# Designed miniproteins, single chains, continued (2), part 40

Each design is a single chain, and the fold is of that chain. pLDDT is the mean over its residues in the fold that is shown.

## One batch from the design tools (miniprotein)

Design m5379
Fold by ESMFold2-Fast:
Structure m5379 (fold): chain A 74 residues (1-74)
Amino acid sequence: MEKFEKLVEALLEALRDPSKLEDAAELAVKLGLSKEEVIEAAIEAGKRDPSTTVAEALALAKKYVVKKLEEELG
């Protein structure tokens, strides 16, 4: 739960400042989160930011965070 919330907050920051997407990707790897948990965190971040759609949050998370996680896992 704590790890998940940290990624949600990092993704919220990245939605406001795209330069933070790399930081969010690094955080997901360090926290040992699964691709499913990353997708769920992106959906939650999109729900919490009324100026951003869930689809936009998910697209950014897939492009930067999920890709980084897949590279680390093989």
Scores: mean pLDDT 79

Design m5380
Fold by ESMFold2-Fast:
Structure m5380 (fold): chain A 84 residues (1-84)
Amino acid sequence: TEKKLKEEAEKYRKKAIELLKKFAELTGSEEALKAAKALEEGDFEKAKEYMAKTGEIAAENPEAAELVKEAGEYFVQAGNLEAI
């Protein structure tokens, strides 16, 4: 059970990373790339800080804002599963 929860958390984390990288490609956001790197390294606290900054940038880019919103949803799911 715990192994399945960890695998599910890793899948959500990878989806968040992919969406953040896509946002960075569309907008040039360094903060999104830093959030993705922090998630790749397993640093959820650092990733949360950079995701908050990425959200502020997304407010200026409504066409790409949905990518950050979706990444945030996957990030929360990954964090919740790892806390179990």
Scores: mean pLDDT 77

Design m5381
Fold by ESMFold2-Fast:
Structure m5381 (fold): chain A 99 residues (1-99)
Amino acid sequence: STLVITVPSEKAADVAKAAVELLKKRGVKILGASIVDGNPQEALAAAKEFEKAGANVAYVVDDSEQATITIETDASEEQAKEIAKELREKFPEAKVEVK
């Protein structure tokens, strides 16, 4: 299952860290991550959280005011939905989709 998270740029690193911690706690493997963010410092900080988890990560800096974080996982749809729910509760400003 894939998680797609849209969040204000200043929250990107915090959301990335929380997502990595939740996935790791549930024994879910991160297959890859990508970040699109208008803030180079926030994009890099979010990317580092995925690198710490041993994931391949790509990031692109554009002129967006929001970050889009895409996480490819080996999670079941049920596990991904539970993680999405916890992320929405912790970050009410985040839009979290499971694909």
Scores: mean pLDDT 81

Design m5382
Fold by ESMFold2-Fast:
Structure m5382 (fold): chain A 72 residues (1-72)
Amino acid sequence: MAPLSAAEQAALEEAWAARAPEEVALAERLYGPAAAARIAALLPALLEAAKAGDAARVRAIRAEIAAIAAAA
C-alpha cells in the first residue's frame, strides 16, 4: 500500500476526528472504561499507520484492539 496524498490524509484526519470519540464512547459502554482507555491509546497509531499506507501495521493494531475487547 502506498502512502496517502496530503488531501487524502487531511480527509482521513477529519473523518477520524469525528468518528474516534464515538468509537471510544461505544467501547466504554461495551467493554468498560479500562478497556476503552487502552483502545483510545491505540487510535492515534492506527490513524498514522493508515495515513502511511502501512497495511501490516493497520492489521496489527486492529488485532490488538480485538484482543483488548476479547479480554474485557
Scores: mean pLDDT 79

Design m5383
Fold by ESMFold2-Fast:
Structure m5383 (fold): chain A 62 residues (1-62)
Amino acid sequence: VEVEIEESEDGKKLTVTVTSRAGGVVPVVVNGKTVNIEVPANGSATYVVDAETGEILSKETK
């Protein structure tokens, strides 16, 4: 499992990309909050979350 996190220039959003061969739910801790990211097998998921709350603002799977 690979996890990449990119912060927006204003610090308000985090883009979290998870790549997995097995798939499933991957817990990622963002600013003390746990975000459960659903990843397809042999694919990736990109979630945009609020940096303060960990709220999921958008999600995309490939």
Scores: mean pLDDT 77

Design m5384
Fold by ESMFold2-Fast:
Parts: structure tokens; sequence; C-alpha cells
Structure m5384 (fold): chain A 64 residues (1-64)
């Protein structure tokens, strides 16, 4: 779906920016992208994936 494609792209873009320039700012953007995508997946009934993305968001926040 358009929403899935958009949020997946946001995660990909944020991951690329973080990999290129690791910083608190890029980590925060990546964490936020994970949270948005995870929340979307939960609304779509994919609570398993939502939990994974919430965990990824938490982990990246602790490393920043």
Amino acid sequence: SAGDDYLNQQVSDAQRDYDRNPSPETAQRLSQAYQHYGGYLRLRGRTDLGDIYDDLSRRISLLS
C-alpha cells in the first residue's frame, strides 16, 4: 500500500543517513522512523512486526 511504501522508504532513508553520519540527530530520526512504521504495522494487525520495530527504536535511542 502507499502508506506501507512511504513509511518503509522513511526507514530506509533514515537508516542510510545514520550509517553515513552516526550522530544523536540521525539516531533520533531513525528511532522516529521505526516508531512510525511499527505503529502503522500494528494498525494493520502485524503486532509481531510492530513489537520488533518498537524494540529497534528503543535500541537505537540508547546508542545515541
Scores: mean pLDDT 85

Design m5385
Fold by ESMFold2-Fast:
Formats: structure tokens, C-alpha cells, sequence
Structure m5385 (fold): chain A 72 residues (1-72)
């Protein structure tokens, strides 16, 4: 992975962890899922705009699985 794509991915993971911890603290799972989905959509668009289409597609697939697991 390029250093640019890696930095974007690292930032996504950091922001994801913050949203997840806040969701656990408040118990608002619906708000947590909505925030994670928005973060993922923004990160996917950023990766695509920089030509990292394969990384964007992988991130989208992984996030959809994570959201399904959170709902189960």
C-alpha cells in the first residue's frame, strides 16, 4: 500500500475507534452505525479521488461486514 493510502487508512481506524468507544459509552448503537457509515463513505470517496480504487472497494466491503456484525 502507498504511504498516502496507508495514512488515510490509519486515520480511518483512529476515527472508527473513537466513534466505537463513544457508542459503547452512550449505548446509542444506531448513531454509532450511522457515524461509522458516514466516515466510511467519506474515506472511500477520498481514496477514489486519489486513484486508490482497489483500497476504496476493500474498505467498503470490510465496513459493510463490520456494520452487519454490529447489528447481529
Amino acid sequence: MSPEAQAIFDQFLADFQKIYQEGLRTGDVESMIAQIQKLADETVQKLKSLGHDKEAEKLKEEVQKAIEDLKA
Scores: mean pLDDT 81

Design m5386
Fold by ESMFold2-Fast:
Structure m5386 (fold): chain A 96 residues (1-96)
Amino acid sequence: MSPAVEALEEAVKYAKEGNISLAASYASAGDILFIAGEDTDLAARGRKYEELGKAFKEKGDGEAAAFYYRKAAKLYAEAGDEEAAREALEKAKEAE
């Protein structure tokens, strides 16, 4: 399977377990792999970061959740999906 997808799936898994450092490391690796790999869909990358924000929020890490929701919002805006960008930004505000 795609190394970028596997890295983000591991990031979400560790975020749900409350392992903040491993989740952040896999998220960073996933970002690098998306840039270097075949995935050119900015909206799809935004959705993966939104999933990370949700996982961190569920674990009570509002700062990490807000960071990933803002990253998702930026990717959605760059993709031209202003509605998804606004929704992600609102989730960032709710997370802290």
Scores: mean pLDDT 76

Design m5387
Fold by ESMFold2-Fast:
Parts: C-alpha cells; structure tokens; sequence
Structure m5387 (fold): chain A 99 residues (1-99)
C-alpha cells in the first residue's frame, strides 16, 4: 500500500488542525518527529465540537493527514474523546504480514 491508496479518506492538514485544536496538532507533530507510530491525543468536549463544526467530521471518521515536517502519512481516527493517530508505515507493515 502507498499513501495514494489512502487519498480516498477525507484529507486534513496540520494547518487546519492547528487552527481548530492547536494543542492536539502540536502534540501530533512533536510525536511524529520523535518517530512515534501510534499517537493518542485526548480532546476536551469543546475541542471535539470545534472539529465537528470546522472540519465537518463525526465520531468514527478516518482522516488522512500528511505531515510535511516528517514527510510521513498518518490516519486520524475520530473517537468521542480523542484522536487516534496511526502511522501509515506501521499499517502497511501489518497488511504485508497478512499477504
């Protein structure tokens, strides 16, 4: 699988995240720079409401995020009280083990 295979997911940018949930965006960028493959970012009810209103997302949605700083793709899973952020590198390795 390549990053292009995930372009069908709703795309979000670091700039869009920082405009709506700046603390969450900065936590994702910092963790990605540190080579973390899974990032759990807790959100307040107010931050979740802002994401739903500003980005048109809902709980259960999966977003594609490309970090220019690390040149790496991530999937962002919208949970009721958090964002689960998973490196596409880790996901691709798991899928290859199934083949």
Amino acid sequence: ATAADFLQFKRVTTEELRAVVPEAADAIIEAAKNGELYIDVPLTPEEMARLQEALGVRVGDVLYLHLEETNEGFLVIVEPDRLGVISLKNLTEALEKRR
Scores: mean pLDDT 73

Design m5388
Fold by ESMFold2-Fast:
Structure m5388 (fold): chain A 70 residues (1-70)
Amino acid sequence: SRIELRRRKAEILARAGQALLAGDTSAVDALLAQARRELGPEVAEEIAQSVDDMRASVAAGKRLFVFAAK
């Protein structure tokens, strides 16, 4: 369902945010690959874009709140 897709996307983004804060680039790459397998290429591209935005925020020394926090 659309709700389950939104929830799963949110969970992957939350884990990616935590991995970025920890400096674990390999975990971020693994999560993006998982998103492509589970949710398909279109949703994986949306997640990859959000991860790039999060990466920029972490590099700026900001504490990141993942959009998924609902």
Scores: mean pLDDT 76

Design m5389
Fold by ESMFold2-Fast:
Structure m5389 (fold): chain A 60 residues (1-60)
Amino acid sequence: SQEDTDLFMKQLEERIKKVLEDYKKAVEETGKEATLSPKDKAFYDRLLEAQKRIEEERKK
């Protein structure tokens, strides 16, 4: 149902936001932002893209 889908998307959005925020804090605290491996950067960029897509869908 639409309501169940909305709840699932809300939970997924919150989880992605938390992971990104925790990762950002870790990078800031350790100074690893300048030394991120290509794999870690790709993973972070992928999460940011997923978050943007969820936000755009919610705006429609």
Scores: mean pLDDT 69

Design m5390
Fold by ESMFold2-Fast:
Structure m5390 (fold): chain A 87 residues (1-87)
Amino acid sequence: KLREVLRKLLEVYAEVNGKELTEEEIEEKIEKFLESQKKTGKATDEELIEELRRQLEEARRQAEREGAPEEEREILERLERALEEAL
């Protein structure tokens, strides 16, 4: 479930930035993220998904408060949608 969420987020990120990520590159990025989080020894997959959602929500609120470009807000909305769809 967490790996599916991360894969969707990376696919959206790559598409928005006009980059093509291979399946191998996607898996490598996912593994590095999971390794970094597991080094803290504190987070379950559910907690990591909730933290990602919280960070995206805060980023969107911050972008709105600071009057960030519409493109940045659209990216954040797409990432939130990808997260919801992968759950």
Scores: mean pLDDT 69

Design m5391
Fold by ESMFold2-Fast:
Structure m5391 (fold): chain A 96 residues (1-96)
Amino acid sequence: MEEEKERLLKEVQALKAFLDSLTPEEIDRLVSRVPGLTREELYKALDTAEKAIKEGKLDSPEFKRALGAISQLRAALREDPELQARYDKLVAEAEK
């Protein structure tokens, strides 16, 4: 449904904004918790997801791979209470 698409888009955009708020060292710390994921691949996954959502290509193999990378990022974030708290604050401020 349209609202699910909008919620996914907002989540991807919030994650991109969050990563842009981090130092390179903090991004590398987060990415190091995900086997085989690089900073470049993380940003490409977020861009791929955003494009697929906007274009309605939710069944594409590229979108499914991007969701996998985002899921791994979310898992890594849960293992870092400091970064998780900063993400939660960013999301809360966006919901004004």
Scores: mean pLDDT 78

Design m5392
Fold by ESMFold2-Fast:
Structure m5392 (fold): chain A 85 residues (1-85)
Amino acid sequence: SLTEEDFEQAVKRAKEENEKILKYLKETKDKELIEKAIEALREILEELRAALAASTDPLERAGLERLIKVVEEFIKKLEELKKEL
């Protein structure tokens, strides 16, 4: 089973990678790449939501809810970036 520390590290890594991806997409200004990134993130979001629905462990549920929020916030940032191009 995933531990609270595993979820905390996953959240931290996701935020760090999201910032790198956002910087890259801002530099390239490629709308198609942004759209593909949003599609991939929506797929990840559905997988995380399915995992949350299947979970009965309070710690696992809390970790998944945090990861879902990180993905949702990143999708929102990419949609805002797409509007600016």
Scores: mean pLDDT 86

Design m5393
Fold by ESMFold2-Fast:
Parts: structure tokens; sequence; C-alpha cells
Structure m5393 (fold): chain A 74 residues (1-74)
């Protein structure tokens, strides 16, 4: 479903940013929301909610943990 795809994309993007840059910023969250909405067709408001949820989940991980989880997701 588009919603499942959107959630997976938001999480994958957030994990990638954390793994490679060590942090996820508010600007990163906005960029994730915009891209997820464009790629999946979900409303921008829903994409932003998913981006924020993914960022919150990923903020609890170290960059190394984020990289490991990214590998397991793909």
Amino acid sequence: SPLERARRLALTMALNIKAHFGEITEKDIEAIANLVAQLTGVPREEALKLAKEAAEEVSKLSPEEALARLGALN
C-alpha cells in the first residue's frame, strides 16, 4: 500500500542520514517528508508525520546501530 511504502521510505531515509551524518536535523525531516509525499502520493501532512516518527525512532540509535538496521531493512 502507499502508506506502507511511505513508512518504509521515511524510515530508510532517516536511517541513512543518521548512519552517514551522525544526526538528523529538522531540515532533514522536512526533506524526507517532501520526498516521501512525491514518491508515494500520500498527503504531505501524513508524510511529515511519518518523517517525524522515523526521525524520533532513529534518534534513539547510534550511527553504527542505524547502519546495521539499514542493512537488515534491505
Scores: mean pLDDT 87

Design m5394
Fold by ESMFold2-Fast:
Structure m5394 (fold): chain A 74 residues (1-74)
Amino acid sequence: SMADKQREELEAAKRAAEELAERLREQGYDSLADQLIAEVERVEADYRAGRISFGEALARLLELLSQAEAHLRA
């Protein structure tokens, strides 16, 4: 179903964020890793509460991943 597909995509993005947070910690960016996880949790909470659409939740998660990856390349 569409709902199953959407849940799968959000779970994949969350898993990617957890992997990036671990990589940030390995590079000594513990505060950035904590901030990434906190921001992901806010997006998830907003989506679960119906405050944002699936598309907005996914877009915010992808932006957070992009910002985290940029720090690892610096």
Scores: mean pLDDT 85

Design m5395
Fold by ESMFold2-Fast:
Structure m5395 (fold): chain A 77 residues (1-77)
Amino acid sequence: MELQREALALVGEAQELLKELLEKGEIDEEILALAERLDAAARALAEALRAGDRAAAEAALRRLRELLAELKELAAK
């Protein structure tokens, strides 16, 4: 349950940030590439959770955290 809650919170935060950037017209190629990588990591997490693979789910969650941090840094420039 905890991993799913953290995953939903991270995905929600990323979606809100991307929406703000889109409304401001600040989506560039780097942000688009990060959004694609975030989507891939979220899909990997969903697949790991469905398979009951906790180690894979934890790895995907770590990846989501890293990508979200990078997105926040790009959004701040």
Scores: mean pLDDT 78

Design m5396
Fold by ESMFold2-Fast:
Structure m5396 (fold): chain A 120 residues (1-120)
Amino acid sequence: LSEEEKEVFETVLSAVEEAIELLQKAIEYVKEGKIEKARQEAENALKTVQDIIDYLKKVLPKLSEEMKEKAEEVIEQLEEVRKIIEEALKEEDPEKMIELLEEAIEKLQEVAEKLKELIE
């Protein structure tokens, strides 16, 4: 990795970890019966994921071919996460909402692991 590419993926990793924390808070609020607060945290996570996707798409043309392929894979995974969070926000069943939020967290953790391997 170039120094510039390392900074890109470090920035993305930090934001992915923030999205995970927001979704974990959303699950805690669902378990407490605070559905409106849970939706707010999930909406914040959705915005964070969208911001990462937008950022990666903007920097994509500046990356080497190898890093561009890695960034494109991350974008695809984040778009899947975005869709899962959107489904969770429409869910009326608290148990199903938790399942969807947990699935989103698992996928974000896979992205974080991939990014850590790239940065090392």
Scores: mean pLDDT 89

Design m5397
Fold by ESMFold2-Fast:
Structure m5397 (fold): chain A 53 residues (1-53)
Amino acid sequence: MKFNSAEEAKEVLKKSGGKIKEAKIEHDDTGGGIQRANNIKKVLEDNGVKVLS
């Protein structure tokens, strides 16, 4: 599943009721893409989701 923002990731995690345990983040080589991926990773990890690389 691809997240477009940290806010989208938060909403999906809240709707899942803690059932999401792992997620993979993919990004392009641009600074904006890397920064967006890092923001999404932080939200996922703050909510107990293991981020796979």
Scores: mean pLDDT 70

Design m5398
Fold by ESMFold2-Fast:
Structure m5398 (fold): chain A 77 residues (1-77)
Amino acid sequence: MSMEEQFQRALDVLADRSAPASQKLAALKYLEENLEKLPESLRERARAVLGALATDPSEDPVVRARAAALLERLEAL
């Protein structure tokens, strides 16, 4: 699987409201560890998905906090 496909899969998990918190945390970890390799073409989607997670009051608090921190790192790139 290509790096771009792995990023798309991670973002798909994070965009899926039915995905369990454990899967979302695994996807966030992948993005955190590989953020500098994120393709420019996926940055807008990543900002949108992470922003939605960070502001969702029904989401797991750890998922929200990590999404917010990751979004801040992405915006600093």
Scores: mean pLDDT 84

Design m5399
Fold by ESMFold2-Fast:
Parts: structure tokens; sequence; C-alpha cells
Structure m5399 (fold): chain A 95 residues (1-95)
């Protein structure tokens, strides 16, 4: 199993465990980790969805980390103009 796929699988397991426990803070953290793993694997649309779900559960803390996931994806794959536009939209939503 490639490293990004292994990270995605672990993040999915953590998300299921968090959801089973009913801990919304743990669920938000697991969604953030899943988003990071998905972004590293080049699955940016799924990463964005996971970040949106995490923000709905715990909007106040770690908006900077969610933005960092998108910035990391843009740096790894700098030819993605659409991703850069999504980062700019997210910054505007935070202001």
Amino acid sequence: MSAPEAEIEKAKKELEEARASGDKAAEAEALSQLALALARAGRFEEAEKALEEALKLKPKPQLQKELQVLELAAKEYSDSAALEFDIEKLKQALS
C-alpha cells in the first residue's frame, strides 16, 4: 500500500471510531486528518468536502490548519489554478 493510501485508510478508521463515540471534537479532528491525507494523494475535491464537514462540527479552532491543507495541496500541485482560487475564497470567508 502506498503511503498516501495508508494515511487515508487510517484517517477513515479514526473517523469511524470518533463517530461511534459521539465525540464531535474527535470527529472534526479525524475529518481534518482525512482531508490532509486526501490532499496529499491528489484527491482535492474530497479533501475540500472533508474540511467543510470539519468546519461545521468545530468552526472556531483550527481554521488555519484547514487553510494549510489547501495550501499544501497547491504547493505540491502548483499547476492547479482552481485550487488557488478555492484557497482565496476560503481566506475571504474567514475575514
Scores: mean pLDDT 66

Design m5400
Fold by ESMFold2-Fast:
Structure m5400 (fold): chain A 104 residues (1-104)
Amino acid sequence: MKFSVFMLELAIVLAGRLGLLPRDADGGVHIATLKEWARRNYGASDEEVEEALRELVERGVARRVGDRVLIVPLSDESLAKLQQVLLDLAEIEGMPTSLLAELL
């Protein structure tokens, strides 16, 4: 599935918070591993992943450390707000809201 960069940002943040990202022992995700994960699950290009990471770092939600990215933990309130935005975007993209709610 091909996502807009904003949808990919939300998917990365939520997957990171829920422990669904392929993380190493210190909680970081190798950028090459993240690109492979995004390609397999969302059909995202390497360029889309790099743009999503840039935006997440700019927003203060992620930190890039060498070849790895660390997703900053979100409060439950912030996570609920992001879930609502993701559900609204999925409805616009024609994605089943019930399926997305189950994955969040």
Scores: mean pLDDT 66

Design m5401
Fold by ESMFold2-Fast:
Formats: sequence, structure tokens, C-alpha cells
Structure m5401 (fold): chain A 80 residues (1-80)
Amino acid sequence: MENILKKIEETLKKAFEAYKQGKKDEADRLFANAILQAVLAGVSPEEFIKIIEEVGKKYGLPKELIDRLKQAAEDAYRRF
């Protein structure tokens, strides 16, 4: 679990850096990949949302973007 969580955090970091650079399409693909990694690893929606918030704050994402990404993760988990 710890190694998988680190991999998810690394993918989220790359996504968040792409969002900060305005590379929306790349960021959206990386974020979708992080969701897929989390689902396949058995990470709960609640746990993944906490990770988004913690990593997003750590890497300086705007609150509005963090809130949007949290909603996107909830919606995506519903489809699995």
C-alpha cells in the first residue's frame, strides 16, 4: 500500500504541476491516470479525496481547483 500511495502522489504531483502551467489536457490525463491507479489499488473515494486535498495544498493549487478535482474524483469513482 505505501509504495502504491507514493506512486499515486507522484502522478498527482505531475498533474498539479501541469495544471499550474496551464497544460489542461495533459493535467486532465494525468489526473485520470491517478484516479485509475487509486481505484485499482483499492483506495476508497474518501481516502483519495483526502490525498487530493493534502497534495494539492502542499503543491500550492488554488482552493477552487482542488474543490473541482475532488468533485471529479467522486464522479469518476461512481463509474467504477
Scores: mean pLDDT 83

Design m5402
Fold by ESMFold2-Fast:
Structure m5402 (fold): chain A 64 residues (1-64)
Amino acid sequence: SALENGLLMAEQAAQEAIRKGIEDAEVEITVSEPGGKPTAKITVKVKKLKEGEYEVEITVEEVK
């Protein structure tokens, strides 16, 4: 589904931020139907706690 693909993109964005050593990152991903109508927003927050240790928070919000 579009939401499932959006979640995979969110996971990849988090992994990329970690790989680049970004200490605090926030990424928003808009999930859309074919044709471009938004259906959900995914927010990814990545926070570095210490070397090699990160906290990742993923939030999914339905667009009404």
Scores: mean pLDDT 79

Design m5403
Fold by ESMFold2-Fast:
Structure m5403 (fold): chain A 95 residues (1-95)
Amino acid sequence: ELEALRAEAERLLEEAYRLAQEYHRAVQAGDLETAVRLGEELIRTLERLIEVLDRARAVSTDPRERALWAQLRAEAEATLRHFREEVARLRAQLA
């Protein structure tokens, strides 16, 4: 179980990184509609990542491993908060 959760977390981190790069390219190109769509997909990916990290922490028996999962969760939450704010600003510009 823990190995499967680790693999899923790695996959979601790679997906989030890819989406963030595509999002920034769309913003830089002035394609705000595409940026909003990509940002919303990134937000969903980060929400899924947090869910997986919470499950990984719950099934981890090593306190040090739990601390690492908690750190990754905090980083994912901070990133999620940032992109929620950015996407909201872009949506306001399109309204």
Scores: mean pLDDT 88

Design m5404
Fold by ESMFold2-Fast:
Structure m5404 (fold): chain A 70 residues (1-70)
Amino acid sequence: AALKEQAEYYRKAAEDALKNAEDASKTLSPERGKRVTEALNDLAQSYREAAEKLEDEYRRAVEEARRAAA
């Protein structure tokens, strides 16, 4: 329980970070925009990795439940 919801949360956080990176690239000077965009892209990647790990844990829990029921 909750692993799916937590993975969805991190997926959304990654999407929000990417949107903020796009907004920063349009609004800030080239030098500032690059630094902010790089930081937000790194943050988005970290959230995506967290989501993938939780998704893998959920998948394994489902497989274990299926084997226990068989």
Scores: mean pLDDT 79

Design m5405
Fold by ESMFold2-Fast:
Structure m5405 (fold): chain A 100 residues (1-100)
Amino acid sequence: LAEEVRAATDRLLASPQGEKILETIEAAVDAAARGDWEKANELSIKTGELAYEAALEMGVPERLAAILAVNITMLSFSLAVEAELDPQRARAALERIRAA
């Protein structure tokens, strides 16, 4: 990933809005773990919406905010897919992201 994308993502996830995004990803992971893919899909899309809005509030340019939103949405879907197979590994991956 480009340096600007990584730096902006790190700033976003360290913000108060970042905690809300991570909580929403955790909810998507929990929904997928119990087989509720309608809810997992809904929540994963919501993580991208939250990321876009938060990035814009932080002064991130629109194009970069859109890239962050797509990346966060894809992260949420990837963790949800992992959670269907192994919920513990998906939660461990999310905690590693929160700690970074």
Scores: mean pLDDT 84

Design m5406
Fold by ESMFold2-Fast:
Parts: C-alpha cells; structure tokens; sequence
Structure m5406 (fold): chain A 56 residues (1-56)
C-alpha cells in the first residue's frame, strides 16, 4: 500500500498541477483516491479522481 500511495502521489503531482492542488493536498487526495478504489466504486477512473479531489 505504501508503494501504491507513492505512485499515486507522483501521478497526481504531474497530472493535478494544472488543477492548482497544493503539495499537502496531494497526499490527502491520493489517500482518498485509494480509499474510494478499495471500496469498489463503479465510477470511471476519471470520475474517481474528480471525487477524490472534491472530498479533500
């Protein structure tokens, strides 16, 4: 899980920079994204990402 968290955080830094997310928000968003994914939501990957951002 720690390796997955770091991978997601790296992806968010490159992907979400255009969204204006702060460095400390990257960690919170990454954790929420992993949490939503683990719960087996039927959302698309893009919608799952948007939800994680909105929830943090």
Amino acid sequence: SAEQLELVKQMLRHFASSLGLREEQIDAVARELLRLGEQGTDLSLNELFRRAVELT
Scores: mean pLDDT 69

Design m5407
Fold by ESMFold2-Fast:
Structure m5407 (fold): chain A 68 residues (1-68)
Amino acid sequence: SEEKIEKFTKEMKEEIKKLKEEGASKDEIEKIIQEKVTKFLNENPDLSDDEKAELIAKVNEELNKILS
């Protein structure tokens, strides 16, 4: 659902900010966030392919905004 995507995107945004503040490299942050995205998708098999693509796109946008 859209609510699940928005909630997870917000959680990833906070995690990215925290990891950056803790001194993690861009590559380390991208790896950690990708692992969390994969876990979330596995835990939410009810999401459509379109919803999965939207979630991936939104998380990548937050990575780009914070790590740019």
Scores: mean pLDDT 84

Design m5408
Fold by ESMFold2-Fast:
Structure m5408 (fold): chain A 63 residues (1-63)
Amino acid sequence: SAMEAEAAAVGAELAAKAKDAAELSRRGRQASEINLTELGASEDEAFRGAAAGALAAQQAGLG
């Protein structure tokens, strides 16, 4: 049924987001801090850059 499929999809999406947030934070922080901080960017800017990159990758369907 449509309602069961929708509930399952929402549950899967929430579970994926919970795990993905921790993984994206670690990977994005490592990559962004190395590149942006080495170029003289602030730690806040490096973290924002990593978050923006991760979001763009998800929207583009990279994976």
Scores: mean pLDDT 60

Design m5409
Fold by ESMFold2-Fast:
Order: sequence, then C-alpha cells, then structure tokens
Structure m5409 (fold): chain A 110 residues (1-110)
Amino acid sequence: VDRALALVDQAIAKVKELIDRLRKINAPQWLITSAEAILAAFETIRELLERFAAGEMSVKEQTIMLFLLAAIYSEAWLIYKVSKDEEVRELAKEIAELVLEISRLVMELL
C-alpha cells in the first residue's frame, strides 16, 4: 500500500502543476474543470487506499477505486490530445503513466 500511496501523492502534485499551467495559459474553463475533477478523483483514491491499509475497504469501494483510475486515465489522455501547450501535454502524459502504475499496484493488492 505504501508504494501506491507514494505514487498517488506524486500524481496529486503533477495534477496541481497541470491546473496551475492551464490557468497561466488561459485554457478553456472545461479543461481546468477536467483537471480539477482528476485532482478530486486522486484525493478519493488516496482515502480509499488508506481505508484498504486499515482493513476497512469494501468490495464496492474497491470497484469504485478501479473505475476512478480508469476515468482519470481517459481524462488525462483527452487533455493530452486537445492541448497544444507542450508543458500541459507532458504533465497529462506523466499523469496517465502514473495511473497505469498505480492501477498495476492496486490490482496486485486486490
């Protein structure tokens, strides 16, 4: 669990950098809102991983965590595809790669 939590903390930091960059380049509000939704999803995943470490996570919560990871991956690639800013593209790609690694670790835990 500690490795998954560390990667989620790295992902949260990258999403905050993404939101800051999108605001600096005056990106469309829907892109900023999408990045903020990714941040909220990672914060929820972090709470679910802490509950899993405590032995308190239900099968339903496990399923929700997997759906959130899939949703984040899709949203990160959407941001990558539509953005013309190289820094936004690089951050979105890094977030997508972190989600794949987190998903791998989570599936090994479940």
Scores: mean pLDDT 86

Design m5410
Fold by ESMFold2-Fast:
Structure m5410 (fold): chain A 88 residues (1-88)
Amino acid sequence: MEEEKEKLIEEAVKVAEELIKKEIEKIKSSLSEEEYKELLELAEKTVEMLREALEKAEIEQLKEALEYLKKGDGNAAVEVLRPAYLAA
């Protein structure tokens, strides 16, 4: 189960990085060099936060979040992971 969870986390992180990269690339021409750098730094922090959330989530939540990420629905993916963050 640990091994399956790690594979799901790595796949989800990879999909999230690709989605973020595509979105930044679409708006790059409207950004200054400084704004572009700030967005890249924010993207790195977002990926780190996502990894932490995924590590706290259960396998079923990871599978569901990954499906939403593959569809480009980051908001739905975050909602799936929200209970894992709030569990004390």
Scores: mean pLDDT 73

Design m5411
Fold by ESMFold2-Fast:
Structure m5411 (fold): chain A 95 residues (1-95)
Amino acid sequence: SVEEELTKQLRDLILSSIGRSPGIKRLNIELAVQLVRQGMRDHGLSRERLLELVDRAVEEALRRAKELGFTEEQLKDLRDNARETREAVRRELER
């Protein structure tokens, strides 16, 4: 489904941000915002549903990072970046 594909792409962006430079993290956040904007415009997904998909992507990213043996410091980096991603998406959806 569109929702499963979007969740997967958001998860992969969050995972790919672990340990990256501030510039790459910012680029990945912008890409996440663009994916969410497309989901709303092209697929009619609601604001509430898109935020739920972001939250699911964060949960899946955290589970995968733990499975891959990432350190507590790397998991903190993931959580911090995930919070920034969610906030950026929330702000975009309020426009």
Scores: mean pLDDT 89

Design m5412
Fold by ESMFold2-Fast:
Structure m5412 (fold): chain A 70 residues (1-70)
Amino acid sequence: GTITIRLPDGEEVTIEVTEELGADTFTGVVTSGGGHEGEKALVFLHASGEAGVLFGNGTQARGRIVARDL
């Protein structure tokens, strides 16, 4: 499945989920967005519809969940 997150600057990042670590925590690979394509990502989903992302390069971001197909 995939998760798409909109970052504060309006950029969207799509992550192909490879593993579900918990009800709100996922690992995956970035398939599009923000120069992070091909990187691993750790994603935290919040009940508010916000998401936190840790990219494989060590960059952290907060954004909003815009699509979820898991």
Scores: mean pLDDT 82

Design m5413
Fold by ESMFold2-Fast:
Structure m5413 (fold): chain A 87 residues (1-87)
Amino acid sequence: VEKALRDLDAIAEAVRAGRLEEAREILKNSELPEWVKRALEKALNNYESLVKFFEKFVPKEEAEKLARDIIESLVAMEKAILKLEAK
C-alpha cells in the first residue's frame, strides 16, 4: 500500500502545483487500483469543464485553483479509502 500512497501523494503535489500533465503521467505509470485510476483520469480530463464552471462565479486564476483543490480532495479521499482497505 505504501507505493500506492506515494503515487497518490505525487499526483496531489503535481495537481497542487498546476502540473496536470505530470499528474496524468504519474497516474498512467502507477500501479494504483483500476477504480482509483479511472476516477482520477476522469477528474483530470474534466479539469477544463470545472474551471469553466467556476469562472461563472470567480476570476479565472481562482477558478483554476478551485478545480485543482477539488481534484486534490478526490486524491485525499482515495488515499483514505486505500488506508482503510489495508487495515
Scores: mean pLDDT 82

